# Designed miniproteins, single chains, continued (2), part 3

Each design is a single chain, and the fold is of that chain. pLDDT is the mean over its residues in the fold that is shown.

## One batch from the design tools (miniprotein)

Design m4073
Fold by ESMFold2-Fast:
Structure m4073 (fold): chain A 129 residues (1-129)
Amino acid sequence: MEELKKRVLEALEVIEERWLEIAKKLNLSQETIEKIKEFFEKAKKLIEESESPEEMWEKLLELTVEVVKESDDPFVHYFAGSVLGAVAEVLGIPMEKVVKEVDERISDPEKRAILTYGLSLGRELAKSL
């Protein structure tokens, strides 16, 4: 469990650093940058407080769904998807299951499309760790 938590937290840190660099290069608003930072802080806390891989996944999925539903910023949808993709790869969750869970919880097809694109990025970044 502790080893798995460390791997998930390391993946989250790498993805956060990548998103902050992207935000800087694209001159994204300070509001968007703060939302990225807040999301990763909440995600890391949920992972640290989780007692099982199943709990880590469910809590992160719930956080992602909440953030995506509350924001109309496509960059928020994209980075949230990348976090889900990376954690799914580390936890060994098949992408088909991740897509199904997202489809069941997010009714907006545009938000789902952007999030799903983020899943692919997050998965590939996690494989390089």
Scores: mean pLDDT 83

Design m4074
Fold by ESMFold2-Fast:
Structure m4074 (fold): chain A 84 residues (1-84)
Amino acid sequence: SQQKIDELLQKSKEYLERSKKLSEQSLETRRQGLEEAERLEKIDPEEGRRKLEELTRQSRRLLVEGSSYGVLGISYVVDALVLS
C-alpha cells in the first residue's frame, strides 16, 4: 500500500530531523561547557570543572537520545523498502 509506505517515510523524516536537532544541541551544550570552564579558570577553576563535567554529561545524554532517534528513523526507511 502506497499510503503505508508514505506514512513510514514521513515517520522516518520526523525521527531523522529529531536526531539532527539533538546532535546539534549536544555539540552546543559541549561548547557552552568549555566556554564556562575557560571563563572560570582564573576565578574559580573548581566550579568551572564541575560545570564542564555536568554539561559534558548533559551533552552525552543528548547524543545518546539523538542516536536512538537516528536508528529508529533508519528502521522506518527499511520497513518502507520491505513494503515496496
Scores: mean pLDDT 88

Design m4075
Fold by ESMFold2-Fast:
Structure m4075 (fold): chain A 74 residues (1-74)
Amino acid sequence: MLSEEERKQLIKEAAIRVAKAVWEKLDKEGITDTVERNTRIAEAVREIKEAIDKALEEGKDPKEVLEEVIKKLE
C-alpha cells in the first residue's frame, strides 16, 4: 500500500502531467486566452486528483486512471 507521502507525490506528478497535456491541447485548439486556459487546466487537475485518490482508496491502479483521464482530455 502507498504511504501518505507516496500518495501525495503521485497526485502531484499526475496533476503536473495532466496540466501539461491540457496546456498542449489548448495550444493545438488555438485557445490563447490565459483565463480560459487556466480555468480548464484547474478543472482537469481537480478531476485527476479526485480520481487518483479514489482509485487508491479502492485499491485500483492509479496509473491506469491517469491514462484514462489524459485520453478523455484529448
Scores: mean pLDDT 78

Design m4076
Fold by ESMFold2-Fast:
Structure m4076 (fold): chain A 67 residues (1-67)
Amino acid sequence: MVDLKKLGEEAIKLAEQSGDKDFTKDTKKLVENALKLAETGDPLSQAMAEVALSVALVVSKNLVKKS
C-alpha cells in the first residue's frame, strides 16, 4: 500500500521547486481532491487517487529536471 499523503507531499514539494506557481496551485488542488477520493474506501477510488498522485509526481519531477 502506497502512502498517498506522502506521495502528495512529494509532488507538491517538487512542484514548488519547479518555480511554476500556477502548476503548484493546481498540484495542491489535485492532491486535496485525490486524498478525498481515497477517503471513500472504494478500491477503485483508491487506485484512481494513487494514479493521479503518481502522474502529478512524474510531471513535477520532469519540470524540475528541465529547469
Scores: mean pLDDT 78

Design m4077
Fold by ESMFold2-Fast:
Formats: sequence, C-alpha cells, structure tokens
Structure m4077 (fold): chain A 75 residues (1-75)
Amino acid sequence: LSLEEIVAAARELMKQPLSEEEKTALELYTLGQVTGASRESIVRSFARKTGLSLEEAERLLERIEKRVRETAEKL
C-alpha cells in the first residue's frame, strides 16, 4: 500500500464507530507508516498510551492493520 492509500483508508475508518482504543491504534499505526517506525515501536507506543499489555496491543493493532488494508483495497 502507498502512504496516500493508508492515510485515505484511515480517514474513511475514522467515520465508522470506533472505540477510543481503536482510534488510538489507527492514529499510531498511520503515524508509524508516515514516520517509518518499526512494528515493535508502534506496539510499545500503543501499549504505553492505552495501558494495554504488549500482547493485547499487538492483537488490536493487527486487527486495525487488516481493516486499513481491506478499506484501502475498496477505495
């Protein structure tokens, strides 16, 4: 996916009803792609922001990443 496709998909997903954790995951995932951050760095930042365990943070980020890819493919 291009950076533009990721950003467009993230904006589209923000129109959906999302939990605060899902919104934070989407924002950090998108920012991580823009800045070229490692997966580990994104997971750690997300866990720190939300108080989730690293395992819970990884699982939720995987779900958000999948939703971003699926949304981008439909755009």
Scores: mean pLDDT 84

Design m4078
Fold by ESMFold2-Fast:
Structure m4078 (fold): chain A 96 residues (1-96)
Amino acid sequence: MIEFLEELLKAVKEILSKVTNPETIKKLEEMIKLIEEIKKKLEENPDDLELFKEGLEELKKKALEILKIAEDNIEVINKLIGLILRIIGELLDLEL
């Protein structure tokens, strides 16, 4: 769970490094903060699967919001789609 959040954090930071649009930058910074907050809560409750699932749903929603405003370039768009698919994949894995 924490390892997955750390990998998402790296991916979001990589996307942020490629963005020039101020609104997209702000939303990516909000997503970074959200990942850090979920990670901190999960470090205090390491076996809380429901907390992790709720956090992933919030991250999915935030990534979709960013995708709607991301007009910077196709590389950023493709990376955001990949991020969303990775979050969906983890949510599906947790249901099995």
Scores: mean pLDDT 80

Design m4079
Fold by ESMFold2-Fast:
Structure m4079 (fold): chain A 73 residues (1-73)
Amino acid sequence: MSFPKLSPKDAEAAERLVVTALTRPDDLALLRALVEEAKAQGVSMEAFRVAAEVLRASGHPELADAVLRFAAE
């Protein structure tokens, strides 16, 4: 995946979220934990938005909504 507008840290976080969501779509607890960890590390909201866009494009709007929900709360 390519995230040309994200910092290396934000790009790594976005990629990890997308890969985890696609690999383990039923493990929302893991997805939430990764979002919380990324937020604690100072990953920007832009990274979560980019990850959500990739998930929607991949046919998983429910996972995209979950990422954005966990990022906001």
Scores: mean pLDDT 82

Design m4080
Fold by ESMFold2-Fast:
Structure m4080 (fold): chain A 87 residues (1-87)
Amino acid sequence: RTLAFPVILAQGETLTLKLPNLPAGSTITVKVGGGKADQIEATLDGKPMKKEGDTLSYTTTEAGDHTLTLKNLSDEPFVTAVVEVTT
């Protein structure tokens, strides 16, 4: 199962998403538009996500509810991203 949804982050905005009932080994991927991945702070359960190019990713080790937090630290008025959750 893969869920994908777009998000828009206003400048300085912190977006918090609750991801309920994920099995262990789920992968959360955030694909950031406009070359701004280095300007986005992304954490899952307060732990930093791994940056690779325009992509931020985290693979869960525990089943259950997880919290994804994204913050736009760039000087852009908004940044777009796509969040994908693969179970």
Scores: mean pLDDT 81

Design m4081
Fold by ESMFold2-Fast:
Structure m4081 (fold): chain A 85 residues (1-85)
Amino acid sequence: AEEEIRKLAEEAGLSEEEKELLLELYKTLVEQALRYAAGVEEVAEEEVQEAREREPVFQELVENTPEELLKKILEIAREEVKKKL
């Protein structure tokens, strides 16, 4: 999964820094989906604050990343969540 995302980012012409940010976005999406499925979303105000702090960085990344690449990352994240459930 991480190697696939790095390859897609490289093919899209993204920098090494942008590749790392996409990997962080991917990991965050998978973690949030798994927590949601496990019913853990009610557990911590700290988790809400952390998500808000990360949101501006991810918002900027999303605006600068091709829509097609973002769709592929979301698809990879969904398949990873499906395998772990």
Scores: mean pLDDT 65

Design m4082
Fold by ESMFold2-Fast:
Structure m4082 (fold): chain A 81 residues (1-81)
Amino acid sequence: SSIRDLQMGIIYLRRGDIDTGISYAQNALTGLTGDARRYVQQGIQYAQQGDLDSARQYLLSALYYLQGRYDLARQYYQLGQ
């Protein structure tokens, strides 16, 4: 499940386990299209650069988007910019 993989990715990034967090986000990415896919791609790029705060904001934006919480998705996207 892309939602489950995103939740796990966010948890591991919060722990500072960057490699595991990226792995889960990449697994989520394969099941995604459109805005959610773009947000996860941006989150992965920030995580690879060591910007874990921006990475988590983009992954949270994708997660809320997939849950239909569009106002929260937009808010977290703006925090990641």
Scores: mean pLDDT 88

Design m4083
Fold by ESMFold2-Fast:
Parts: C-alpha cells; sequence; structure tokens
Structure m4083 (fold): chain A 73 residues (1-73)
C-alpha cells in the first residue's frame, strides 16, 4: 500500500466459532498496530460480522475466493 498502514485480510467463509476467534484476533492485533483493516469475506456469521465491525474494520462481501484474491492482490 502507499504507506504500509493498511492490511487486507482475505477471510473467505467464516461460519464457526473457531474461525470467528481467529479472525477477531487477527483484526484486533492489526488495529493495535494502528493499521486500517479491510476484511474480505464470502460469508460470515452474525457474531463474526459484529466483532469485525465493532473493531472498526471495513467489511467487503464477495461471491468467491477468486474474487477475494483479486481484491487483496
Amino acid sequence: GPNDKELVIPAGSVTNGGLTGILHTAVFNAKLLGKKVTVIATSLTDEARERVEALGAELVFVSSSVEAAKLAE
């Protein structure tokens, strides 16, 4: 990125508590480092979505892993 203060996380499908915890920890740690965080997902549970949004990360929904990879570059 232009200033290395941005992080894009290709999360894919996050549909259980374990994956929700991993995503939450990744976003939380990135925000502690002062990063602007964008999460790219194909599907999220309501809990995963609420946790990501509560941490102030941007959320982008895509239809496939190929589309997610294209956006993350």
Scores: mean pLDDT 75

Design m4084
Fold by ESMFold2-Fast:
Structure m4084 (fold): chain A 69 residues (1-69)
Amino acid sequence: SDEFERAFARYALERVGADAETAEAMAVGLRGHPALLARLIRPDDSADPEAVLAELRAEFAAEHPELAP
């Protein structure tokens, strides 16, 4: 759902040190763009950013079952 994707994007951005206001503003734009979100949380090409994003998504869904898709 759009609500889950926005909340998850904010959660992932806060995990990399964005403040709550910045994370919320960016999450609105990034909720539909998982590849861009993955690049922001793990810009290091030595790691698989999509795998890290998937793990964070599963963690967030478990923590917020009421928002799970």
Scores: mean pLDDT 70

Design m4085
Fold by ESMFold2-Fast:
Structure m4085 (fold): chain A 95 residues (1-95)
Amino acid sequence: MEEKLKEIEEELKKKAEELAREAERTYGVSAATAYRLAVETVKGVLKALLEGDEAKAEQILADGVAMARALGLPVTAEIIEELGKEVKEKVKEAK
């Protein structure tokens, strides 16, 4: 779990600049809010998948994407969806 969490954090760090730029263009949203939403959603998806709860992972991913869109962060929503799909593929390959 910890090694996979570090990998996800590194991928999110690579996307942090894009998340910050979108948040800066979005009134009332901080870069920290966009980054936190992406981190918490992707980590939640990974944790649920490692626990064998694919339904919970799908729900966490859907909720995170919906929240990003509701906040007016479509790029953040795309990053969450992309990283969530990558996490699902990596967990399936590790079986």
Scores: mean pLDDT 76

Design m4086
Fold by ESMFold2-Fast:
Structure m4086 (fold): chain A 110 residues (1-110)
Amino acid sequence: IAESTLLKAIEKAAELLEEEGRLEDAELLREYVELMKSKSITPEELIKERGKELLEALKKGAELLYEEGRYEDASRLYYEASVIAKELGDDKLAEELEKKAEEADNKVVE
């Protein structure tokens, strides 16, 4: 996972979760952003220690983006969630999330 891509995805998900009143999930994601920016944790370490919580929050953010018609951002978050699911050994969930990313991408008007 590219640190800059994951970091932007987490920041976007946090913003959306806050807008929807999911304050606890947004706060958790902002904590992860702060840890990564301070070099206190690597993306690999974050996924190992907090991957399930991160995955759940990114999925919620992607679903909210998709419902709001923000398909480019939704596709990006679904893709990052799929990579995390794969790293956690959940290949079935990773495939499902990758398909959702593709569906969102297909709705983007060029």
Scores: mean pLDDT 76

Design m4087
Fold by ESMFold2-Fast:
Structure m4087 (fold): chain A 61 residues (1-61)
Amino acid sequence: MEEKEQELLKKAEEIGRKLMEAFDRYRTAMRNNDQAAVDQIDAEIRKLNEEGLKIDEELKK
C-alpha cells in the first residue's frame, strides 16, 4: 500500500520509455542531418530529464 511510490515509479517508467523513443528519433534525425528535428528532440530530452530528476528527488524522500 505505497500508492504514492507506485505512482512515482509508473511516472519514472513512462519517462524512461519516452526518453528511449526520443533517443531513437534523435539518432534518426542525426543520420538524416535534420537539425530542426535534432533541436526539437533535444528540448524534449531536457524536459524529460527534468521530470525524471523531480521524481528521483521525491523517491529519495
Scores: mean pLDDT 80

Design m4088
Fold by ESMFold2-Fast:
Structure m4088 (fold): chain A 71 residues (1-71)
Amino acid sequence: SSSQRSDQLFQQAQELAEQGKKYEKEGNYKKAAELYKEAIRLYQQGALARGQPPVETPELEEKAKKAEEKA
């Protein structure tokens, strides 16, 4: 169902965001930025799967931007 698909996408997004934080702490900014961007995409896909507008992820967008600047 759309709700189950959305829940799965949100869970994957959270896992990728946590992995991004891990790589950021290790100084791997390129990988951290990649993971944060993937997390944002999955949050957007999760919202779409429910027929809702894209969710706002300003914290992850800022983290991705800063990691990209350091890469």
Scores: mean pLDDT 84

Design m4089
Fold by ESMFold2-Fast:
Structure m4089 (fold): chain A 76 residues (1-76)
Amino acid sequence: SSEIKRTQLLIESSHGVKDIMDAVRRVVEDNLQRTLSPEEYQRALAALQADYERQNANIDARIAELQKELAALQQK
């Protein structure tokens, strides 16, 4: 059904967002390492890690929700 297709694409898209976030994070960390002192870099990494973990948890929760929706749709 169109609903099953849509839910599958949303799951795929959510995984794609995680991949993009990982790539962006690497670029940000590299830039910070080149521009900041070692002490400033460690503080920036701690803040970035906390934000990244929060965003990943939100995406993982959304993927889990979509997977439950997909399973329910496949039972119809």
Scores: mean pLDDT 87

Design m4090
Fold by ESMFold2-Fast:
Structure m4090 (fold): chain A 58 residues (1-58)
Amino acid sequence: TSEIIETLQQQYPATPETIQNAVTDAEGFRRALSLNDTLYQKLIEAFLKNELALEQKK
């Protein structure tokens, strides 16, 4: 999980808090759906992209 957070911090212009929130949201789905690491990372990226997109809709 820490490696995923570090990778996302390098790729996306988001705060550590925003990334942590995306990770927390994705963690529930990982547990429910038994997602592998690749799908889990993609889900975190999807939540992060959604948060960044909402910033533009203000």
Scores: mean pLDDT 69

Design m4091
Fold by ESMFold2-Fast:
Structure m4091 (fold): chain A 68 residues (1-68)
Amino acid sequence: AEARALLRLGDTLAAAGRYADAADAYERAAEATDDPALRRLAVGRAFDALRRAGRDAEAVAVVRRLTS
């Protein structure tokens, strides 16, 4: 499924230290899924990746946007 492929891409990018790119992949995974558990996981990973990239304001914004 698209959402799972994007989660895997995000994990790969995060492992490589590419946190901004990982966050983009995780946000797309959250938007591509209707599974609340998978969306919650993807949002949490995007938040963590954005914080590791130093993009704290965007981390807060992504949680607010994707949990409504």
Scores: mean pLDDT 83

Design m4092
Fold by ESMFold2-Fast:
Structure m4092 (fold): chain A 62 residues (1-62)
Amino acid sequence: SMKDLMDKAVDLFKKYMEAVKKGDKQKADKYGQQLSDLMFQMSDEMSSQDIQEVVERMQKEL
């Protein structure tokens, strides 16, 4: 579902940010790439409103 894709993107962002904060470059690169690939997929399949919701959820992790 679209909700599952959004939840996965937010989870990947959390893992990416944790890796960055810990200085784990290998994990940061891996999660960052996975997030980038998923976000690219989402930009083609999801509405602008759904993408905005994902971005807002990610901003709460900053």
Scores: mean pLDDT 82

Design m4093
Fold by ESMFold2-Fast:
Structure m4093 (fold): chain A 68 residues (1-68)
Amino acid sequence: SMEEQLKEAEEKLKETEKKMLESKDLGEAVRIAVDTMMEMKKTLSDEVVKKAGEKLQEIIDKWLKKRK
């Protein structure tokens, strides 16, 4: 269901945020974010990917604000 896919996306985004915080540099963090988005595009519906993309952007913005 869409609800289950949204939950899966949210769990993946939480793992991605943790990995980005553990990354050694900006390039590594960007790679992690891009890889997560590419995986979600392959396995999830377009509607879920759109919502997950909004959440991922929120995580990226939060990470960038803390770093700079």
Scores: mean pLDDT 77

Design m4094
Fold by ESMFold2-Fast:
Parts: C-alpha cells; sequence; structure tokens
Structure m4094 (fold): chain A 68 residues (1-68)
C-alpha cells in the first residue's frame, strides 16, 4: 500500500514524541517521493539509525502508516 507524501507528513507531525533527528530524516526522505511505501520507509530509516530506541519509534510509525 502506498501513501501520499502529505498523509505520511501528517502522521509524523502527530507523533510529537519522535526524536527530532529521526523526524527530520523521515521528512527529508518522504519529500523526495510523491508516494511512500511505509515498509520501505521504515527499512531505510532503520538502516540509517540502527538503535533499539529508534527501532521502537519506527515500528510505531509503521503501524500508524499501515492503519491508514
Amino acid sequence: MLLSREEVLEIVDEMTDLPEELREAIKEEVEKHEFVDPVELAEKMGKKYPTEEYERHLLRLLLRLLNR
């Protein structure tokens, strides 16, 4: 399932507890595409930030994106 850039950015903005570094990286990646695959986005961000803390945030993001 593909989401629009606008839908992904809306969900990211709703997740006020995201670390700012991770939020900015997600926004930068999303802005490169008209449509975003939630799984591909989560995998790319997980590769850039391979920490347990960021993995938990990315799993929450993925679940919210898949529930759209």
Scores: mean pLDDT 82

Design m4095
Fold by ESMFold2-Fast:
Structure m4095 (fold): chain A 83 residues (1-83)
Amino acid sequence: MLTPEEAGRVGGRAAAEAYKKGLSTSDAHRVGFEAALKAGQPEAVARAMGTAAGSAYSNGLTIEEAADVGQRAARVAEKAGAA
C-alpha cells in the first residue's frame, strides 16, 4: 500500500493530467479520486486528494505543483482522520 503522501501525489497528478486532456473538472476529480483509491487510500482521503489537486491545476498551477497540493491534502486528511 502506498503512503498517503505517495497516493496523494499519484491522485493529484492523475487529476491534473485528466484536466489538461480536456476532461471536465468533475471528471478530473473523479480520475484523481479513483487513482488514489486504487493506491489503497480510504475513500474520504482519496476524494480530498483528487479535489485539491484538480482545483490547483484549474487555478493555473502546473501538473507537478498540483501533484504537490494533492500530496499535502493527503497528509492533512490523514492527520485529521487519525486525531
Scores: mean pLDDT 69

Design m4096
Fold by ESMFold2-Fast:
Structure m4096 (fold): chain A 81 residues (1-81)
Amino acid sequence: TAKETADKLADDEKAKKVLIIGGGPTGQSIAQHLAERGVQSVMGDPSLPEELPIPGAVYFPTTDVEEIRKKYGEFDAEVRV
């Protein structure tokens, strides 16, 4: 589940910044649960931009990991949904 994915990522003491590829409901749910655990996230999705009401999460209009890393730097973990 989205919560199980987020909990596993947040339980990794080294995972402070997570990349989520896919900004739909599942990706948003993972980002919300990460934010509740104090973990920041960036969601990459080239589809119609969605407003993210999630503190600590940002939306980026691409699935290109290298372009996202160029702007936000390295990520400790990555999830594809």
Scores: mean pLDDT 72

Design m4097
Fold by ESMFold2-Fast:
Structure m4097 (fold): chain A 69 residues (1-69)
Amino acid sequence: SEREKLIEEFKKKAKKLLKEIQPDMSDEEIEERLEILEKRLKESPVSLEELKDYMNALLEDLEKKLKEL
């Protein structure tokens, strides 16, 4: 589904940013955190547009943290 594709793309981008922000964090720990987020996003009753806005806001927060390093 389009929702699943958006969540998958989000996870890929978030993982990359998290690795750059916290390079000492294990891949396992990052995957565990992303799995929790993925479950919440998949279970969310919001529209695709609202889901995209939520994911974009999270990515923007991560990008801001990386830029401030």
Scores: mean pLDDT 80

Design m4098
Fold by ESMFold2-Fast:
Structure m4098 (fold): chain A 99 residues (1-99)
Amino acid sequence: MAEELVKKAKELIEKARQSLDEGNDDEAAQYGVEAGELAIKAIELDPRFAPAGREVASALYELAVRAKNPEAAQKLRDTAHRVADYVVRVERELQAALS
């Protein structure tokens, strides 16, 4: 299940990129938010997917920079920050458990 959530999150990131290329920033933000939520769910199910969450967060930051609509850009940045924060917290917990 976690692997399927990561795959869907990556597919949503590609849809967000396509929406930005088409000038549909609001749709891109919607796909980006959903991708971030799925990445967090995947890590909650299996913390070993934290690196995939980092990839999703990086992609969301890149989409935010490309977005021309300030509201859409802010939603993408907020989602990227949320995913990145979750990844950092989980990676720290895993490192503490292995130490």
Scores: mean pLDDT 86

Design m4099
Fold by ESMFold2-Fast:
Structure m4099 (fold): chain A 68 residues (1-68)
Amino acid sequence: MTHEELAERAKEVIAEMAREAKETGEAGLQGLRTVGGIAVQELREHGAPEELVEEVERFAREQIEEAK
């Protein structure tokens, strides 16, 4: 899997969790925060470019804010 594919997959999962968080409240928000953190960490561990890591991290933050 390329770094770009990994980032796209991560954003898809984050977006799905954000939709669930809007329906489930605090439990869903906790899950969204956890999944976002894991995705960002996985990208860093796989040596993804900083720009790509920052893009996914920003996306996760935006999804968390919108789900609140």
Scores: mean pLDDT 80

Design m4100
Fold by ESMFold2-Fast:
Structure m4100 (fold): chain A 80 residues (1-80)
Amino acid sequence: SAAELAEDAELMASVPKEVLDFNLKLMELMEKIRNTPDPKEIEKYKKEILELLKKYSDEETYKKKSEAVDKIVEDVLKKI
């Protein structure tokens, strides 16, 4: 949906531009979250995203991005 594309664009736009591999990994994990029907797998991918954000972001950026990830995961879980 248009809302899902907007959420993805917001998360991607907030990653450092020079870190292409990091951006590709975030896209891959978001795609897995959107396409899996298993809540346990969604939580696994969420944790992996948060670990990547923790590693490659400062404290303020991590807080904002982790809140965005929580919202995306909650919206996906509502579809199951």
Scores: mean pLDDT 73

Design m4101
Fold by ESMFold2-Fast:
Structure m4101 (fold): chain A 78 residues (1-78)
Amino acid sequence: MNNDLINNGNKVIDEGKSLADKATSLGDTTGKSLADQSVDYGKKSIDYAKDGNITKAQQYLTMAQNYVTAARSRIDGR
C-alpha cells in the first residue's frame, strides 16, 4: 500500500509537470496553476506516505488526482 501510494503520487507529479509545461506554451495561467497544484499535492502525498501517515497520504493523493484531472480537462480542451 505505501509503495502504491508513492507510485501513484509520482504518476500524478509526472503528468502534472507535463501539463504545466503545455499550459505555459499555451499561455494558460489558470491551467498551469491547476497543474502546479497537482504536483504540489502529489509531493505532499509522497512525503506523508514516507512518514507512514497513510490517511494524509491518501487525502493528498486524492487532491492531486482531482487537480491533474481539472488541468487535463482545461488544457487538452483548448
Scores: mean pLDDT 86

Design m4102
Fold by ESMFold2-Fast:
Structure m4102 (fold): chain A 81 residues (1-81)
Amino acid sequence: MSPIEQAERLAVGTYLLAAEAGVPEEKIQAIMDEFKKWLEENPNASLAELKEKILELMEKYEVPKEVQDRVLALADRLEAS
C-alpha cells in the first residue's frame, strides 16, 4: 500500500470511528483539515509519522481514549496490508 493510500485510509477510518462515537462534527472537521494540510507538506510520511500526527490531533481536540485506541488499531491493520 502506498503512503498516500495509508494516509487516506487512516483519515477516513478516523472520521468514521469518531463519528460513530459521537465526537462533534466540528472537531472531526478540524482534525481532518489539519491532517490534510500536514499531509500536503509531508507527502512521503511513514505510517509511524501518520500515527503520531493523527494521535496528536485527536489529543488536541479531546477525542475520547477509546476512539484513539480504535484508530491506532486501524493503523496497525494498514501496516499489515
Scores: mean pLDDT 82

Design m4103
Fold by ESMFold2-Fast:
Structure m4103 (fold): chain A 67 residues (1-67)
Amino acid sequence: LEAVKRAEADRELAQGMVEAAKKTHPERYPEVEAEAQRRIDRANTEAKEAIQKYLDEVLQKLKELLE
């Protein structure tokens, strides 16, 4: 699922931002971490939505085949 791949990429980018902040601007670390967490939360929400939609479609098709 493209949404899951995007969520993984966003998580990697967020981790990179946090690590960079620790090395170059440790005083800004809390702000960068908060921004990174917001990005991760958004990506996770999109991934969950895509997975749920896929599962609903599979279940509906299974019901049609069994009827």
Scores: mean pLDDT 74

Design m4104
Fold by ESMFold2-Fast:
Structure m4104 (fold): chain A 61 residues (1-61)
Amino acid sequence: TIPASSPLAVAIGEEAVKNPGATLRQAAENAAKKLGISVEEAIATAVRLTGVPADTVVDNA
């Protein structure tokens, strides 16, 4: 679970819920676009927070 400790973490979580079956990379890219930050930093942050590879499908049941 991504901690809701920052705007980026919240945005990644929202994009993951909005897009069932999306990868962590896709959720992070959408969050980065929404917040106007670097996609590379968003992906790196998401991987660090979750401990899973960026290409892992997020469980959005």
Scores: mean pLDDT 71

Design m4105
Fold by ESMFold2-Fast:
Structure m4105 (fold): chain A 84 residues (1-84)
Amino acid sequence: SKKEIVEEAVKKFEEELKKQKKKTLTKEELLEIFEEALKKTEGLSEEQRKRALEIFKERLEKKGETLTKSEAVNIFKKALEEAL
């Protein structure tokens, strides 16, 4: 289901964020972590991945230069929910 795919992707994104050991991350770092999380997530089409990336980028541009991990997870989840 869409809900299960979103939950799995969020879990993978959080695990990648955990590896960074930083309190805040840049937009460039978050884009790399986003792509790694989606590579590890099953059940996503190439078009859904592209749409999610576009939405994620647009939402990041509305934020400051760095984001907290909590803010990043929230934006990631919303981007996937809108893409699926």
Scores: mean pLDDT 83

Design m4106
Fold by ESMFold2-Fast:
Structure m4106 (fold): chain A 62 residues (1-62)
Amino acid sequence: MEYAKLAREAGKRGDVQGVILAGTLAVYNKDAEGTRAAAEALKSLGRDKSAEGGLKLAEKVG
């Protein structure tokens, strides 16, 4: 699944909700790459605490 692509595209648009949705779907589908991409997109949008949590989830998924 291309959750990493969805998260990166949402991040480029500044769509925080889109990044969160992509990250949630990635975690549910055990996609570590998609989860990391969502965390990095949140960090680029200034959501550092959410990004840190997302990176920890990516480690547990992968």
Scores: mean pLDDT 79

Design m4107
Fold by ESMFold2-Fast:
Structure m4107 (fold): chain A 68 residues (1-68)
Amino acid sequence: SMEDEIDKIIDDFEKTHLTPEEVARFRSLAERASQGDEDARRQLLEWLDSNSELITKVGKQIQDVVDS
């Protein structure tokens, strides 16, 4: 399914580009930011900006699956 393909892309990205500790930190920041933690939101955006090329590549891979 499309969800399975997207999950695989995200899982492959996490395993290839992040340590387990970085994955846990990223998920924690995303969760806190979703709850309105402005400091967590700022840290998450700074992390995404510093990894913008990788994030853009992953986003395009997900978009390709959706457009299929």
Scores: mean pLDDT 73

Design m4108
Fold by ESMFold2-Fast:
Structure m4108 (fold): chain A 87 residues (1-87)
Amino acid sequence: SAFDERLRALVARIRAARTAEELLAEVDRLQMFALGEALWRNNARAAALAERIAALGKTLDLSRASPEQIRELADRVVAEAEAVLAA
């Protein structure tokens, strides 16, 4: 589906990111995409993904997070996206 193709592309962007700033930007892009699909397309898979990413973001103070913590957050976001793609 178009949703699956775009989600795979966004996961690939996270995997290609080289800095903590790039990782945060790509995670935000994926979250905003999932939220938009949930709100405007009534996509239940997107809604579940957006909720899980929001919950993960609440576990960190991003203003004080280390690059390692940001990488772990990004890896967890990728895992949640891959789970949605496998469903």
Scores: mean pLDDT 88

